# Ledger of designs, part 34: designed miniproteins, single chains

Each design is a single chain, and the fold is of that chain. pLDDT is the mean over its residues in the fold that is shown.

## One batch from the design tools (miniprotein)

Design m1243
Fold by ESMFold2-Fast:
Structure m1243 (fold): chain A 106 residues (1-106)
Amino acid sequence: MLEEVLEILEEIKELAEKAGDKESAEAAERLKRAVEELANTSPEDTEKVHELRTELVIAISDLLAPFGPEARREVLTSSDEFTWEVLKEMLERVLELLKEYFEENK
């Protein structure tokens, strides 16, 4: 799961960089760092886990900013519990939206 999440984040970053979207590339890099740190954090460290999950949500929100509040709700409210599988699904949706956005605004 972690490797798949990191692969999606690398695709998002490369897509943003190719399109000249520095803000999205930076948000993807922040997400990647938070994901790597979360993977190396003990689940028993509830304060650190909560901090990193909050950072992930903020970075995903930044990536979705061009799509407006409805897209942010669609991606961010689809789960009551944060899991690696849910994060992967959120990031796959972000990648899909960014691909469509950059194709339309080419």
Scores: mean pLDDT 75

Design m1244
Fold by ESMFold2-Fast:
Structure m1244 (fold): chain A 118 residues (1-118)
Amino acid sequence: MDEEKLEEAEELIYEGQIAYENGDYEKAVELYEKAIELSEEVDKYLTAKALINLGRALYKLGDYEKAIEAYEKAIELGNKFLQGLALENLGKALEKLGDYEEAAKAYEEAEKLFKEVE
């Protein structure tokens, strides 16, 4: 059951990446949200990856506040590398909202985490 959910979640992430690359950001959002629903109680790493991809698609749609929510959840669930990646994307979304001081803090924390990953 959990293996079937993870396989379906991975396929949905892959399909979402294809939709994103084709510029179908709304479709990418739907696919990533379904992947998160399947993975969230089973695999924190896969869920964090899907949340970062969800945030990127929301950013492309101009939904910066929703992108920030996705990145914040990814920071809670991910390893140091995914936390750093989510913080970098969080900073970009904060800049779009004019929150330059908070964006600078996110970038500084991301740099610190990337140094800790070696």
Scores: mean pLDDT 88

Design m1245
Fold by ESMFold2-Fast:
Structure m1245 (fold): chain A 92 residues (1-92)
Amino acid sequence: GEAAEGGRKAAEGGTAAAKSGTGRAALLGTAAAIAGIGAEAAARLGGGAEEARRAAEGAARAAEAAAEAAPGEGAEKAREGAEEARRGAEGA
């Protein structure tokens, strides 16, 4: 569903941010990738709509932070991941 896709997109965006930058971008991008993986897992394992929503919201916030820290393409992909995770949270 949308929450699983949002988590996956946040993980992809976080990974792109981590690869595109150093220091802060790498740290925040890695955090976003982990949060995105967690959100996808929460949505697929069926722990409940509230848990899926909270995980997707967390992934969206982490990806947004990564987008602010990363340059260029990494920032754009992290921003896309944040938007998709936010949509997943709204759909959960």
Scores: mean pLDDT 80

Design m1246
Fold by ESMFold2-Fast:
Structure m1246 (fold): chain A 70 residues (1-70)
Amino acid sequence: LSEEIRKEVDAALARMLIWLARKAIEQGDYEEAIRLAERALELARKAGDEETVKEAEEVLREARRGLEEQ
């Protein structure tokens, strides 16, 4: 695959993981949400997708905050 396609795939996977992390937060599964958000952040950084990086960082902060309040 070209580098462009690889970045597209990594960005798409990161967005999917952010969606799953948000669902985990809705269900109170904060540890799962943290794991998913950390993986999404890794992939978003590899893709160079700055907007998705910001979303992953935000979701990770929300998940960690939720865990603190349990």
Scores: mean pLDDT 86

Design m1247
Fold by ESMFold2-Fast:
Structure m1247 (fold): chain A 66 residues (1-66)
Amino acid sequence: MKYKVTLSGDVARNVGIVLRLIGEEHVEVKPLSENTYEVTLTGDEETEKRVVEELKADPNVTVEEL
């Protein structure tokens, strides 16, 4: 699945989120703008659900399914 992820936190927090996503297996991250990323999840459904739920738990992160 593909998601649009928008980060509205501090630079250090935003960098940490991006590095965490890049560290996941079967995750592709494509920058769309300075704080907006296209995230493609190609792994299993359990891993996809976990990653999406972790992102949505952060009040400074907006996740939209593409």
Scores: mean pLDDT 79

Design m1248
Fold by ESMFold2-Fast:
Structure m1248 (fold): chain A 74 residues (1-74)
Amino acid sequence: SAASAAASVYGAALGDLRALARELADQPREVVEAAIREATRRGAASALKNGSGATADAMAQAVERAGEEALREV
């Protein structure tokens, strides 16, 4: 289902973005935020290109939500 795919993508994307933030922990907050925004943008675009219809939209939105959560944690 679209909901199941979105939940799976959200968890994976959030994990990846948290790992990215840890790798950049010694960098200024601005650099970490820029990296998270860029990774989120690429992830959402990838979900739209690799999926179809409502599932692609749901997965892209899940990546965007993961990015918003990761940015709140910086």
Scores: mean pLDDT 87

Design m1249
Fold by ESMFold2-Fast:
Structure m1249 (fold): chain A 83 residues (1-83)
Amino acid sequence: MDRGIELFQEGRYAEAREEFEKYIASVEKPDPVTLYYLGLAYFRLGKYEEAIEYFEKALADPNASPLIKQAAQGALETAKKKL
């Protein structure tokens, strides 16, 4: 996960997406923070439908912090406006 966030912060969104997907495939239940960042990576790549899917998954997780819920909801609204 840390490598995915580092790649995202460097603007390497395609590589960040691959690292987040690899992490998600390696765990039984991905955390809402990872789902949110994967959504952001798709959003930055112009993949708005995929971004929406992952933001909705992050919002649906009852363990998502209020900060992640607020961030994912705002990002979801922005991504929907791009469609």
Scores: mean pLDDT 85

Design m1250
Fold by ESMFold2-Fast:
Structure m1250 (fold): chain A 69 residues (1-69)
Amino acid sequence: TLEEELRALIAELEAELARLEAQLAKDPNDTALRARVAHLRRTIAGARAALASGDPVVIRNAVAELRRL
């Protein structure tokens, strides 16, 4: 289902966020890495909100947006 696909995409993004946050902890002044972490956090928050909505149109649109990343 699109809901299962969105959950899988969120899990992949959360794993990447954990990796980038670990790198940022070693170099907190990396401005490019900070920007990427901030962007990824916003992306995950939006995807989580879409999933929580239960709206199939919202979920479909979220999956389509994440597939472009």
Scores: mean pLDDT 87

Design m1251
Fold by ESMFold2-Fast:
Structure m1251 (fold): chain A 57 residues (1-57)
Amino acid sequence: LSDEQLAEVWAAFARMAAYLGLVEVARRQLERAKELGLPEEVARELEELIERTEEEL
């Protein structure tokens, strides 16, 4: 697997964790994805999703 593919996998896990209300888990998974080269626009979308989820908690 390429770093790009691994970044996408971690991003998918971050999104799922956010949907489950696991804000801290989602943030850690997003950090992993960003380290692997996740595109800035996708990272921003996930950051916004996590922030929205935290506000609802």
Scores: mean pLDDT 80

Design m1254
Fold by ESMFold2-Fast:
Structure m1254 (fold): chain A 61 residues (1-61)
Amino acid sequence: DKEKKALEILAEAGARSEEILQQGVRESKENPDRAAEILKRSSEEAVELSREAEREAEEIL
């Protein structure tokens, strides 16, 4: 089922994006002087990962 495969891709990407954001928060706490930069990079990585997953899911559907 293409729909199931697309949902799995989106779910995996969602979980990975969450991990990236959580790791960014942890690293920002360890490096307060660079917290804003670390959080911005983590957010950008999470967004890019989500966009890639969305494109892949659309290609399957």
Scores: mean pLDDT 82

Design m1255
Fold by ESMFold2-Fast:
Structure m1255 (fold): chain A 75 residues (1-75)
Amino acid sequence: KPALSDEALEAFYQGVLAFQKGDLETARQHFEEALALDPESASTWFALSKVLEKMGDLEEAEEYRKKAEELEAKY
């Protein structure tokens, strides 16, 4: 039985690979899946903010960045 953290890490890793290849839509989908599995992952919120920034969704990118900073400050 894979742990939720293992599934979240796999989704996050797939998102990073897609982002590095410039496939922003695929990266967004994988990072959204990672957030669904681990909503307290500051790294995933930050990664989604970078994807949204590249897509031109600047307002949403800033909101996600602030959420990542808030979560990082807690830990």
Scores: mean pLDDT 79

Design m1256
Fold by ESMFold2-Fast:
Structure m1256 (fold): chain A 80 residues (1-80)
Amino acid sequence: SAADRVRAEYERLREELVRRLREEGFSDEQIQRALELMDLALEGLLTFGAQHPDTPVERLLADVRGAVEAVYEIVLREHA
């Protein structure tokens, strides 16, 4: 399903984000905050997709990728 594809892409990007943040020296607390923001974004995207079933899955996948980039930017700004 589209939701399954979105969730799979999210889990892949989540693992990559955690690895990257650890390598860049972010604390466990900062990483946990990033993951909480990611979980909120995923829930919103899945809810949107359920309410708008005609939305192409490729748009939802692009939105997941954009959410990861936005969360990374937020965490960087909070760290600076």
Scores: mean pLDDT 82

Design m1257
Fold by ESMFold2-Fast:
Structure m1257 (fold): chain A 79 residues (1-79)
Amino acid sequence: LTPEQEAEVDIALAEIYLAIGKLDEKRGNLDSAIESYRKAIELLKETIEKYKDVPNVVSEAERLLAEAERQLKRIEEKK
């Protein structure tokens, strides 16, 4: 894979963690949802650092990071 393709895979994986977190939240599994959102956040921060010189990758990862952080904060307030 090219670096750009690797970034796409990492971003897709973060999206999967976000989706799992949302599903777990709907099922009332708040601890599992929090863990999934934290995994998405960690992966997205890693992606931003790895691909900091690739503006499109950074922009998309930052957008998803903001979403993951909003979801995590919302769930923490719900507990």
Scores: mean pLDDT 83

Design m1258
Fold by ESMFold2-Fast:
Structure m1258 (fold): chain A 59 residues (1-59)
Amino acid sequence: MSPDEKASEYGKKLREAVEKGDSEKGGEYAKKLAEALGHEDIKEQSGKLARQVTEKKRE
């Protein structure tokens, strides 16, 4: 499996989690996506942002 393929899969799962309002899964997949893209420096920030966006959409 290529890193690009993993990133695409995590991106889809992130979108589905956000659409369902699952902030926990949204944060987890955002971290995995950032890591798959080689952006370890922002993985925590990406997780926090995804959780915030998911919570906002749940409103």
Scores: mean pLDDT 74

Design m1259
Fold by ESMFold2-Fast:
Structure m1259 (fold): chain A 99 residues (1-99)
Amino acid sequence: SAAAEAAARAAAEKARQAAERARELRVRLEFLRMVLDELKDANAPDKSQIQEVLDGMIELARKAKDDRAVARLQELKELNSLSEIEEELRRAEAEVAAA
């Protein structure tokens, strides 16, 4: 019936929107994990070393035209500890779990 076809199309559109949101959340999660791995690998105990690693990542994100990654990395540059970055990872994991 026409009503069943309309309901099926609405469900398909909702599924597409959910898939796009899930993709964005996964990209954010992977991004934060990569940042933490880079900082740990660099053994960056000092704020200046953390800033250098993040500046390099910002440059790569700008070349990739990933404006969200650029904004997120700039926000992370104001943090002074791995614990604060790990808190951002926990928030991203919670968003993925809720999606």
Scores: mean pLDDT 71

Design m1260
Fold by ESMFold2-Fast:
Structure m1260 (fold): chain A 66 residues (1-66)
Amino acid sequence: SAYEEKAREALEKAEEALKAGDKEKAREYLNIAQNYVVAGMAKGELSEEEAAELSKRGKELAKRLG
């Protein structure tokens, strides 16, 4: 779905920002990814499994923020 694709793009950009040392930008992209997951779930366009995988990835990246 478009929501899955956009969430995945945002997570990738969050990881790039973390590698560049830009923690503020990384937080922005993590929030964008979470918003896409929530919106996709609310509209029935993300499965429980898709949402869980995206959330797990976001949690892993959030740990690196400290």
Scores: mean pLDDT 86

Design m1261
Fold by ESMFold2-Fast:
Structure m1261 (fold): chain A 119 residues (1-119)
Amino acid sequence: SISLTESGGGTFKEGSSVTLSRKASGFPFKDSLISWWRQKPGEPLQLVASISADGKKTWYDESVKGRATISVDYATQTAYLDLRDLKKEDTATYYAVASGVVDGRPRLVFGEGVELTVV
């Protein structure tokens, strides 16, 4: 009866939409910068989207701008990335990352990722 809200990975068709999610474990999303990163096959890690600790500022990479929405449900400690109009180039492993400052130093927490394949 531990409800881990995790959805998102799998195989999707071009032009469809997906919601990727990550529930926090061990690092609260409250008061943290939340970002979504992806690693495409054969490419380096890419920052896709971010949302400020107060939830008021968002940033999107040009590759997803206009078709992505980042959000956080702080009550459930769940980060979301909505991707619309999926392209084959969106095929990647996606990571929700929480970043905060502890003792004046940045801390980043990566999960094992959610795999998305667009066919």
Scores: mean pLDDT 75

Design m1262
Fold by ESMFold2-Fast:
Structure m1262 (fold): chain A 62 residues (1-62)
Amino acid sequence: SPLRAVVVKDFEAKNELELTLKKGEEVVILADLGSAYVVAESVATGERGIVPKSVLEVIGEV
């Protein structure tokens, strides 16, 4: 099942594939890229992109 996570550190996108996130925002993890990164979707905006796992804390399933 898709996982829900909270952003624990601000992250600024460095390219068009990455998603900018602010601390306290919620995301759905859509795919694990098998490294330090995931594909996430912002719950607030519906925008999708690549983010580091290190800025997310998993809080449950959706």
Scores: mean pLDDT 85

Design m1263
Fold by ESMFold2-Fast:
Structure m1263 (fold): chain A 59 residues (1-59)
Amino acid sequence: SMQKKVEEMIEKGKQLLKDGSPAEELKKKAEEVGRAAEEFDDPELAQMAYELYQAAQAQ
């Protein structure tokens, strides 16, 4: 389902942030989640993409 995919993407994003993943990995995931946020018009995915992008830029 769409909701399950959204939940999985958010959990994966949180895990990458927790693991201190490299900037390039965070940026790639931010782009994937950002595209999904646009496709599904989901504000939680948009927020996750923003957080991943910010974490990548902070390195």
Scores: mean pLDDT 83

Design m1264
Fold by ESMFold2-Fast:
Structure m1264 (fold): chain A 96 residues (1-96)
Amino acid sequence: AKEDAEKAKELAEKAIEYAKEGKTEEAKKLIKEAQKYLLRAAEKISPEEVLRAIGAVLRAIGEIFDGELEGKEAEGLEKAAEILLEEAERLLEKIK
């Protein structure tokens, strides 16, 4: 759980950095990886945390779609990565 949540945090932080640099394809790949590690971490804690992690993933997907529709793809990816980062930090707090 802790290792998966720490990996999700690391991947989300890198995704934010790449999105800010306009490296949208690299940011998108890191976001997908962060989502996988986030869900794995939540699954090892409880079913309730899985549902909350799914909620964060859906909000992140929404920001990506909004960014693409508005011609602000990098901004949408940055916001998506920030949502995943916050959820990873929340899960790390639960693992105490």
Scores: mean pLDDT 85

Design m1265
Fold by ESMFold2-Fast:
Structure m1265 (fold): chain A 61 residues (1-61)
Amino acid sequence: MNLSRKELIEKLLEVEGVGREKAMAIVAYIDAHGEPKSPEELTKVPGIDKELAEKIFEKLY
């Protein structure tokens, strides 16, 4: 998905339980590792559990 960093951060902040710190950590992970292929890949981000990863993945994709 060809989202700008601003659009990605905005969508992440709309997810309940995601603040600026978690949004920035997710953006940094995507910049380093590319777009996640599953919610499980997002659980590798510090502070993101499976439930939150699933919510984020559903919001973005």
Scores: mean pLDDT 78

Design m1266
Fold by ESMFold2-Fast:
Structure m1266 (fold): chain A 61 residues (1-61)
Amino acid sequence: MEMELLKELVERIKEAAETIPDPRKAAVIYTAGSLRVIGLLLDGDLEGARRAAEEFVEEAK
């Protein structure tokens, strides 16, 4: 697994989730986004992981 990429993508999702005023929505975005990214990286899908992180960051807006 690309550990550096995992840290980068999870941190982006966390930063985006921290901008959400609703703590339940923030928790869902952070948790679901992080798990999706981890799953894609375990499958070797680096581009899918990057895309998933961007989609969750956009959803946080």
Scores: mean pLDDT 80

Design m1267
Fold by ESMFold2-Fast:
Structure m1267 (fold): chain A 73 residues (1-73)
Amino acid sequence: MAKEIEEALKEFEEAAKKYLKATGREDLIPALEEHTERLIEKLKELVETNPELAEQGLKLAKEGLEKLKELLA
């Protein structure tokens, strides 16, 4: 679970970086990286305390990633 959440968020980060680079907003990449790391840490804590809620969060993150990939295509 925690590894899957980390991988999903890293894929989201990578897609978002491509979007920021394409729009000339590379200045936002460091903030995006920092926020992604913070989210990964908080979701790892959630996996330990409430794995069902973490699983739902992962599903929503994957849906968001699919929409972002569609926007970047």
Scores: mean pLDDT 73

Design m1268
Fold by ESMFold2-Fast:
Structure m1268 (fold): chain A 71 residues (1-71)
Amino acid sequence: AAERDEFAALLKEVGDYAKKSREAGNTEAAQKAIELAEEALRAYVDNGDWETAKRLLEEAIEVAKKAIEEA
């Protein structure tokens, strides 16, 4: 369903941006993005909390994007 597909798409985006952040030399921001994605996984898989999971994944993407822009 749409929720599960959106979760998978956002996780992929976090991974892609975290990789770019690390390649830009900002390993701390990449690590922060990964940690937020891990929290999102726990919220969605363990608690069924899609709203929290989506928010955390969007935050992870934003953290990595800003790190790339500031490099």
Scores: mean pLDDT 83

Design m1269
Fold by ESMFold2-Fast:
Parts: sequence; structure tokens; C-alpha cells
Structure m1269 (fold): chain A 74 residues (1-74)
Amino acid sequence: MPVKKLTREEAAEILRKFMESLGMPQEVIDELVEAIKNASDEELEEVLRRVAEAVGLSPEEAEELVKHFLESLK
């Protein structure tokens, strides 16, 4: 299948579903999804790191998640 880059909105929806599957509070999910949609590039990286840390990933795993996600948006 052709590898397509994700739009910011598609990426936000993927993260929403992921966070919902982990049982995160809806208030936190809504805040992070909105931040992803409206963030600058600097803010987006910080928001993604916050998501990774909130779900209990190590700093190394958080960096890999951020890198992979940002590459999908470029």
C-alpha cells in the first residue's frame, strides 16, 4: 500500500483513539488533541512528549514516539 503522510487532523484522531484506549480522562484527551491541531511545531513536539510521559513511556520511548509522529506529519 502507498505510504501516505498524515495530516495534523488525522494524527490527532489517531492519538485520541490511543489515549481513549488507555482510559485517560476525557478532559486531558480533549486538551491534548486541541493542542495537536492548533500547536506550532515547537508546541507540537512538547505536547507529544507530554502524551508519551502521561501514558507511562520512558524518556527514550517518548523520543521515538515524537520522532515517528513528527515524520508522519512532514
Scores: mean pLDDT 72

Design m1270
Fold by ESMFold2-Fast:
Structure m1270 (fold): chain A 101 residues (1-101)
Amino acid sequence: EKIEKLKKLIEEMKENPTDFATLVVKSDEIVDLLMEEAGLTPAQLREILDLARKEGASVEEIRRRFPQVSRELAELIVEIAKNKNLYETVLTILGIRERQA
């Protein structure tokens, strides 16, 4: 059920984020769901996103390095990394959370 919520949020943001405030709110929800489902820290999630975006890592490579991440979650993280606006907004939220810890 949480994975289905994640899929829908990501799809909505890919289809047409019409304003920055909505993008921020929905990206914050995406970060919460990813951290809860995968048991990841903000720093670990940032590492996976950077691996997917900067190194072009596959789902299999992500799961090899982070075996706690399910295949479905790894696929969703790769989708976020492929969308520039989502990727940058999620990284901004992760940076804020890391500073508050």
Scores: mean pLDDT 78

Design m1271
Fold by ESMFold2-Fast:
Structure m1271 (fold): chain A 111 residues (1-111)
Amino acid sequence: NELEELKKKYEELEKKYIEELKKRQEELTPERLLEIKRRALGATLLDALTSGKASVEALIEFLEEFFEEQGRMTPEVEELLEKARRAAKEGNEDAAVSYLFKALLEFEKLR
């Protein structure tokens, strides 16, 4: 299941980045945890896109669940994910991927 593999990859990367922070003897603050989640999310998406192991639809579903679980499903993110789904349905994978990256950038605006 592509969605389950994406979730597993994200969890492994988040855990790795938390362990790297601990190894540096840095405190896990809420701000640092949010930065770690952003890094893990970005790395998961980049790996999936460059390896071709996940469909665009699986990436959209993964991001939708991620933003819902983080309490970060804003109207802006919801609109971008809907635009990504429409582009994917129309066979415009480049546009769908562009909208996914725009949704990821909305996560970076949360301070």
Scores: mean pLDDT 80

Design m1272
Fold by ESMFold2-Fast:
Structure m1272 (fold): chain A 96 residues (1-96)
Amino acid sequence: RVLPPYYVGLKVEALPDGRLALSLVLYDSPTKKIVKESETIVARDDAELAAALDRIIAWVREELKNTTDPAVQAALQESIATLERLRAAARRAAAA
């Protein structure tokens, strides 16, 4: 299959103490090289996970302002929709 020039992945690592470490990574599709990575944010529960996703979404929006490459912009814009869905799920879990 033909891949887009860039894609975005959300890295989620479960830490031994039960916390989650999250970062967002922009990849070059042909080479699988990391082009850019967000800071790593640690979340202990669903409320902190929702807050971490808010910070990652804010980082993506700042990167969109600083990016002139339409292919990078497309990958980042698509990632916002996915992150907003994950944030909504985390907020629902925190409210339960």
Scores: mean pLDDT 82

Design m1273
Fold by ESMFold2-Fast:
Structure m1273 (fold): chain A 67 residues (1-67)
Amino acid sequence: MEELREEAVKLAKEKFKNLSKKDQDIVITAAEVALRRMEAAGLSEDEIRERLKKTIDLAVKGAKNRK
C-alpha cells in the first residue's frame, strides 16, 4: 500500500516551493513544534500525520496572508 508519509512530505514540499525562504522557515517551525507536542502526548503516527497536514495548511495560509 502507498505510504501516506511520502504523500504528506510531497504536499509540504509543493507548498514550500511557492514560498519565500522566510515563509518556509515559519511553516517548518510550526510543523516542528506541532510534531514535538504530538509525540510528547503519545499520539499514533496516523494521528500525527493528519494533524501535521492541517498545521502545515494553516501555517502556509498564515505566511501568505501575513502581508
Scores: mean pLDDT 67

Design m1274
Fold by ESMFold2-Fast:
Structure m1274 (fold): chain A 86 residues (1-86)
Amino acid sequence: MEELLKEAYERGYREGVEAYERLGEEGAERLLEELEREVEELLRRLEELARQLGSPVLAGAGEVLRRLQEAYLEGFRKGIEAAKAE
């Protein structure tokens, strides 16, 4: 779990740096906002499905996915900040 969270963060960081390099600050920030909206909608749908199906396995998978996506988005944001500072 922790290793997967670290991997998700590192991937986000790398992609955040790349987004800043390709799109500039404004473009990278807009992409981050779009990703945050998509992640929120995905997690909402998974929570609804877990509830409707009454599946502990699906509920557990949704919690893991939520943590991985949060780590990725934090990495992405930090990647933008780091690229901007250089």
Scores: mean pLDDT 82

Design m1275
Fold by ESMFold2-Fast:
Structure m1275 (fold): chain A 65 residues (1-65)
Amino acid sequence: IEVGEEFRATHDIVAQTPEELSVKKGDVIRVIKIVDGVWVEAENLVTGERGLVPRVAFVDGFEKI
């Protein structure tokens, strides 16, 4: 995962906290910042919202564009 990469969600990703990004299947997100080994900051290009996405979600929850 690199800053500036875009991914399409393959299923809904439910935000567990207010700091996390809400993502629906088919939404496109852009990576803004690698926070640490657990979290990235991303922007949902459909909603315009920014928030944290767990890095584990990129294993099976997203497809690179």
Scores: mean pLDDT 78

Design m1276
Fold by ESMFold2-Fast:
Structure m1276 (fold): chain A 83 residues (1-83)
Amino acid sequence: MEALKLFEEALELVKKGMEAYKQGRYDEAIELFEKAIELFEKALEVAKNGTPELQDFIEEGLNKVREMLEKVRADKAAAEAAA
């Protein structure tokens, strides 16, 4: 199922982004979270047309990653301001 595969790929990117964020690699974390958002959005469009039962789970994941991205951007800005 393509929507499920896209969702799983997005979750792997979130995991990698969180690892980069923990290591202070903000630019890498931002790139990984942006890619995860792209895959979640693609998974959502596929799910709307074939597996609407996955839609809520994908939307929850998308919202959480958007919140993480905002936090990473804020932490990066704070780190740059302190330098």
Scores: mean pLDDT 83

Design m1277
Fold by ESMFold2-Fast:
Structure m1277 (fold): chain A 73 residues (1-73)
Amino acid sequence: EETRKKLLEILKSYGVEDEEAVDELVKNKDNPMKALDIASQLAVKVASKYSNLEERKKAAIKTANEIFKVLDE
């Protein structure tokens, strides 16, 4: 599935390999509340790779935006 592959590639580029969360996100793409919750968890996981608060904010926002862009396709 194209959506799953794109999400895995995005997260892997940030050093995050959470196939279970990506699979849940794809299954729940049409459930806004669940999709938001899972996307937020993944964004926090990406942000945790950064030690600087400003970098964490940018990483979290960028990751969430990239996830939702893929889901909206």
Scores: mean pLDDT 79

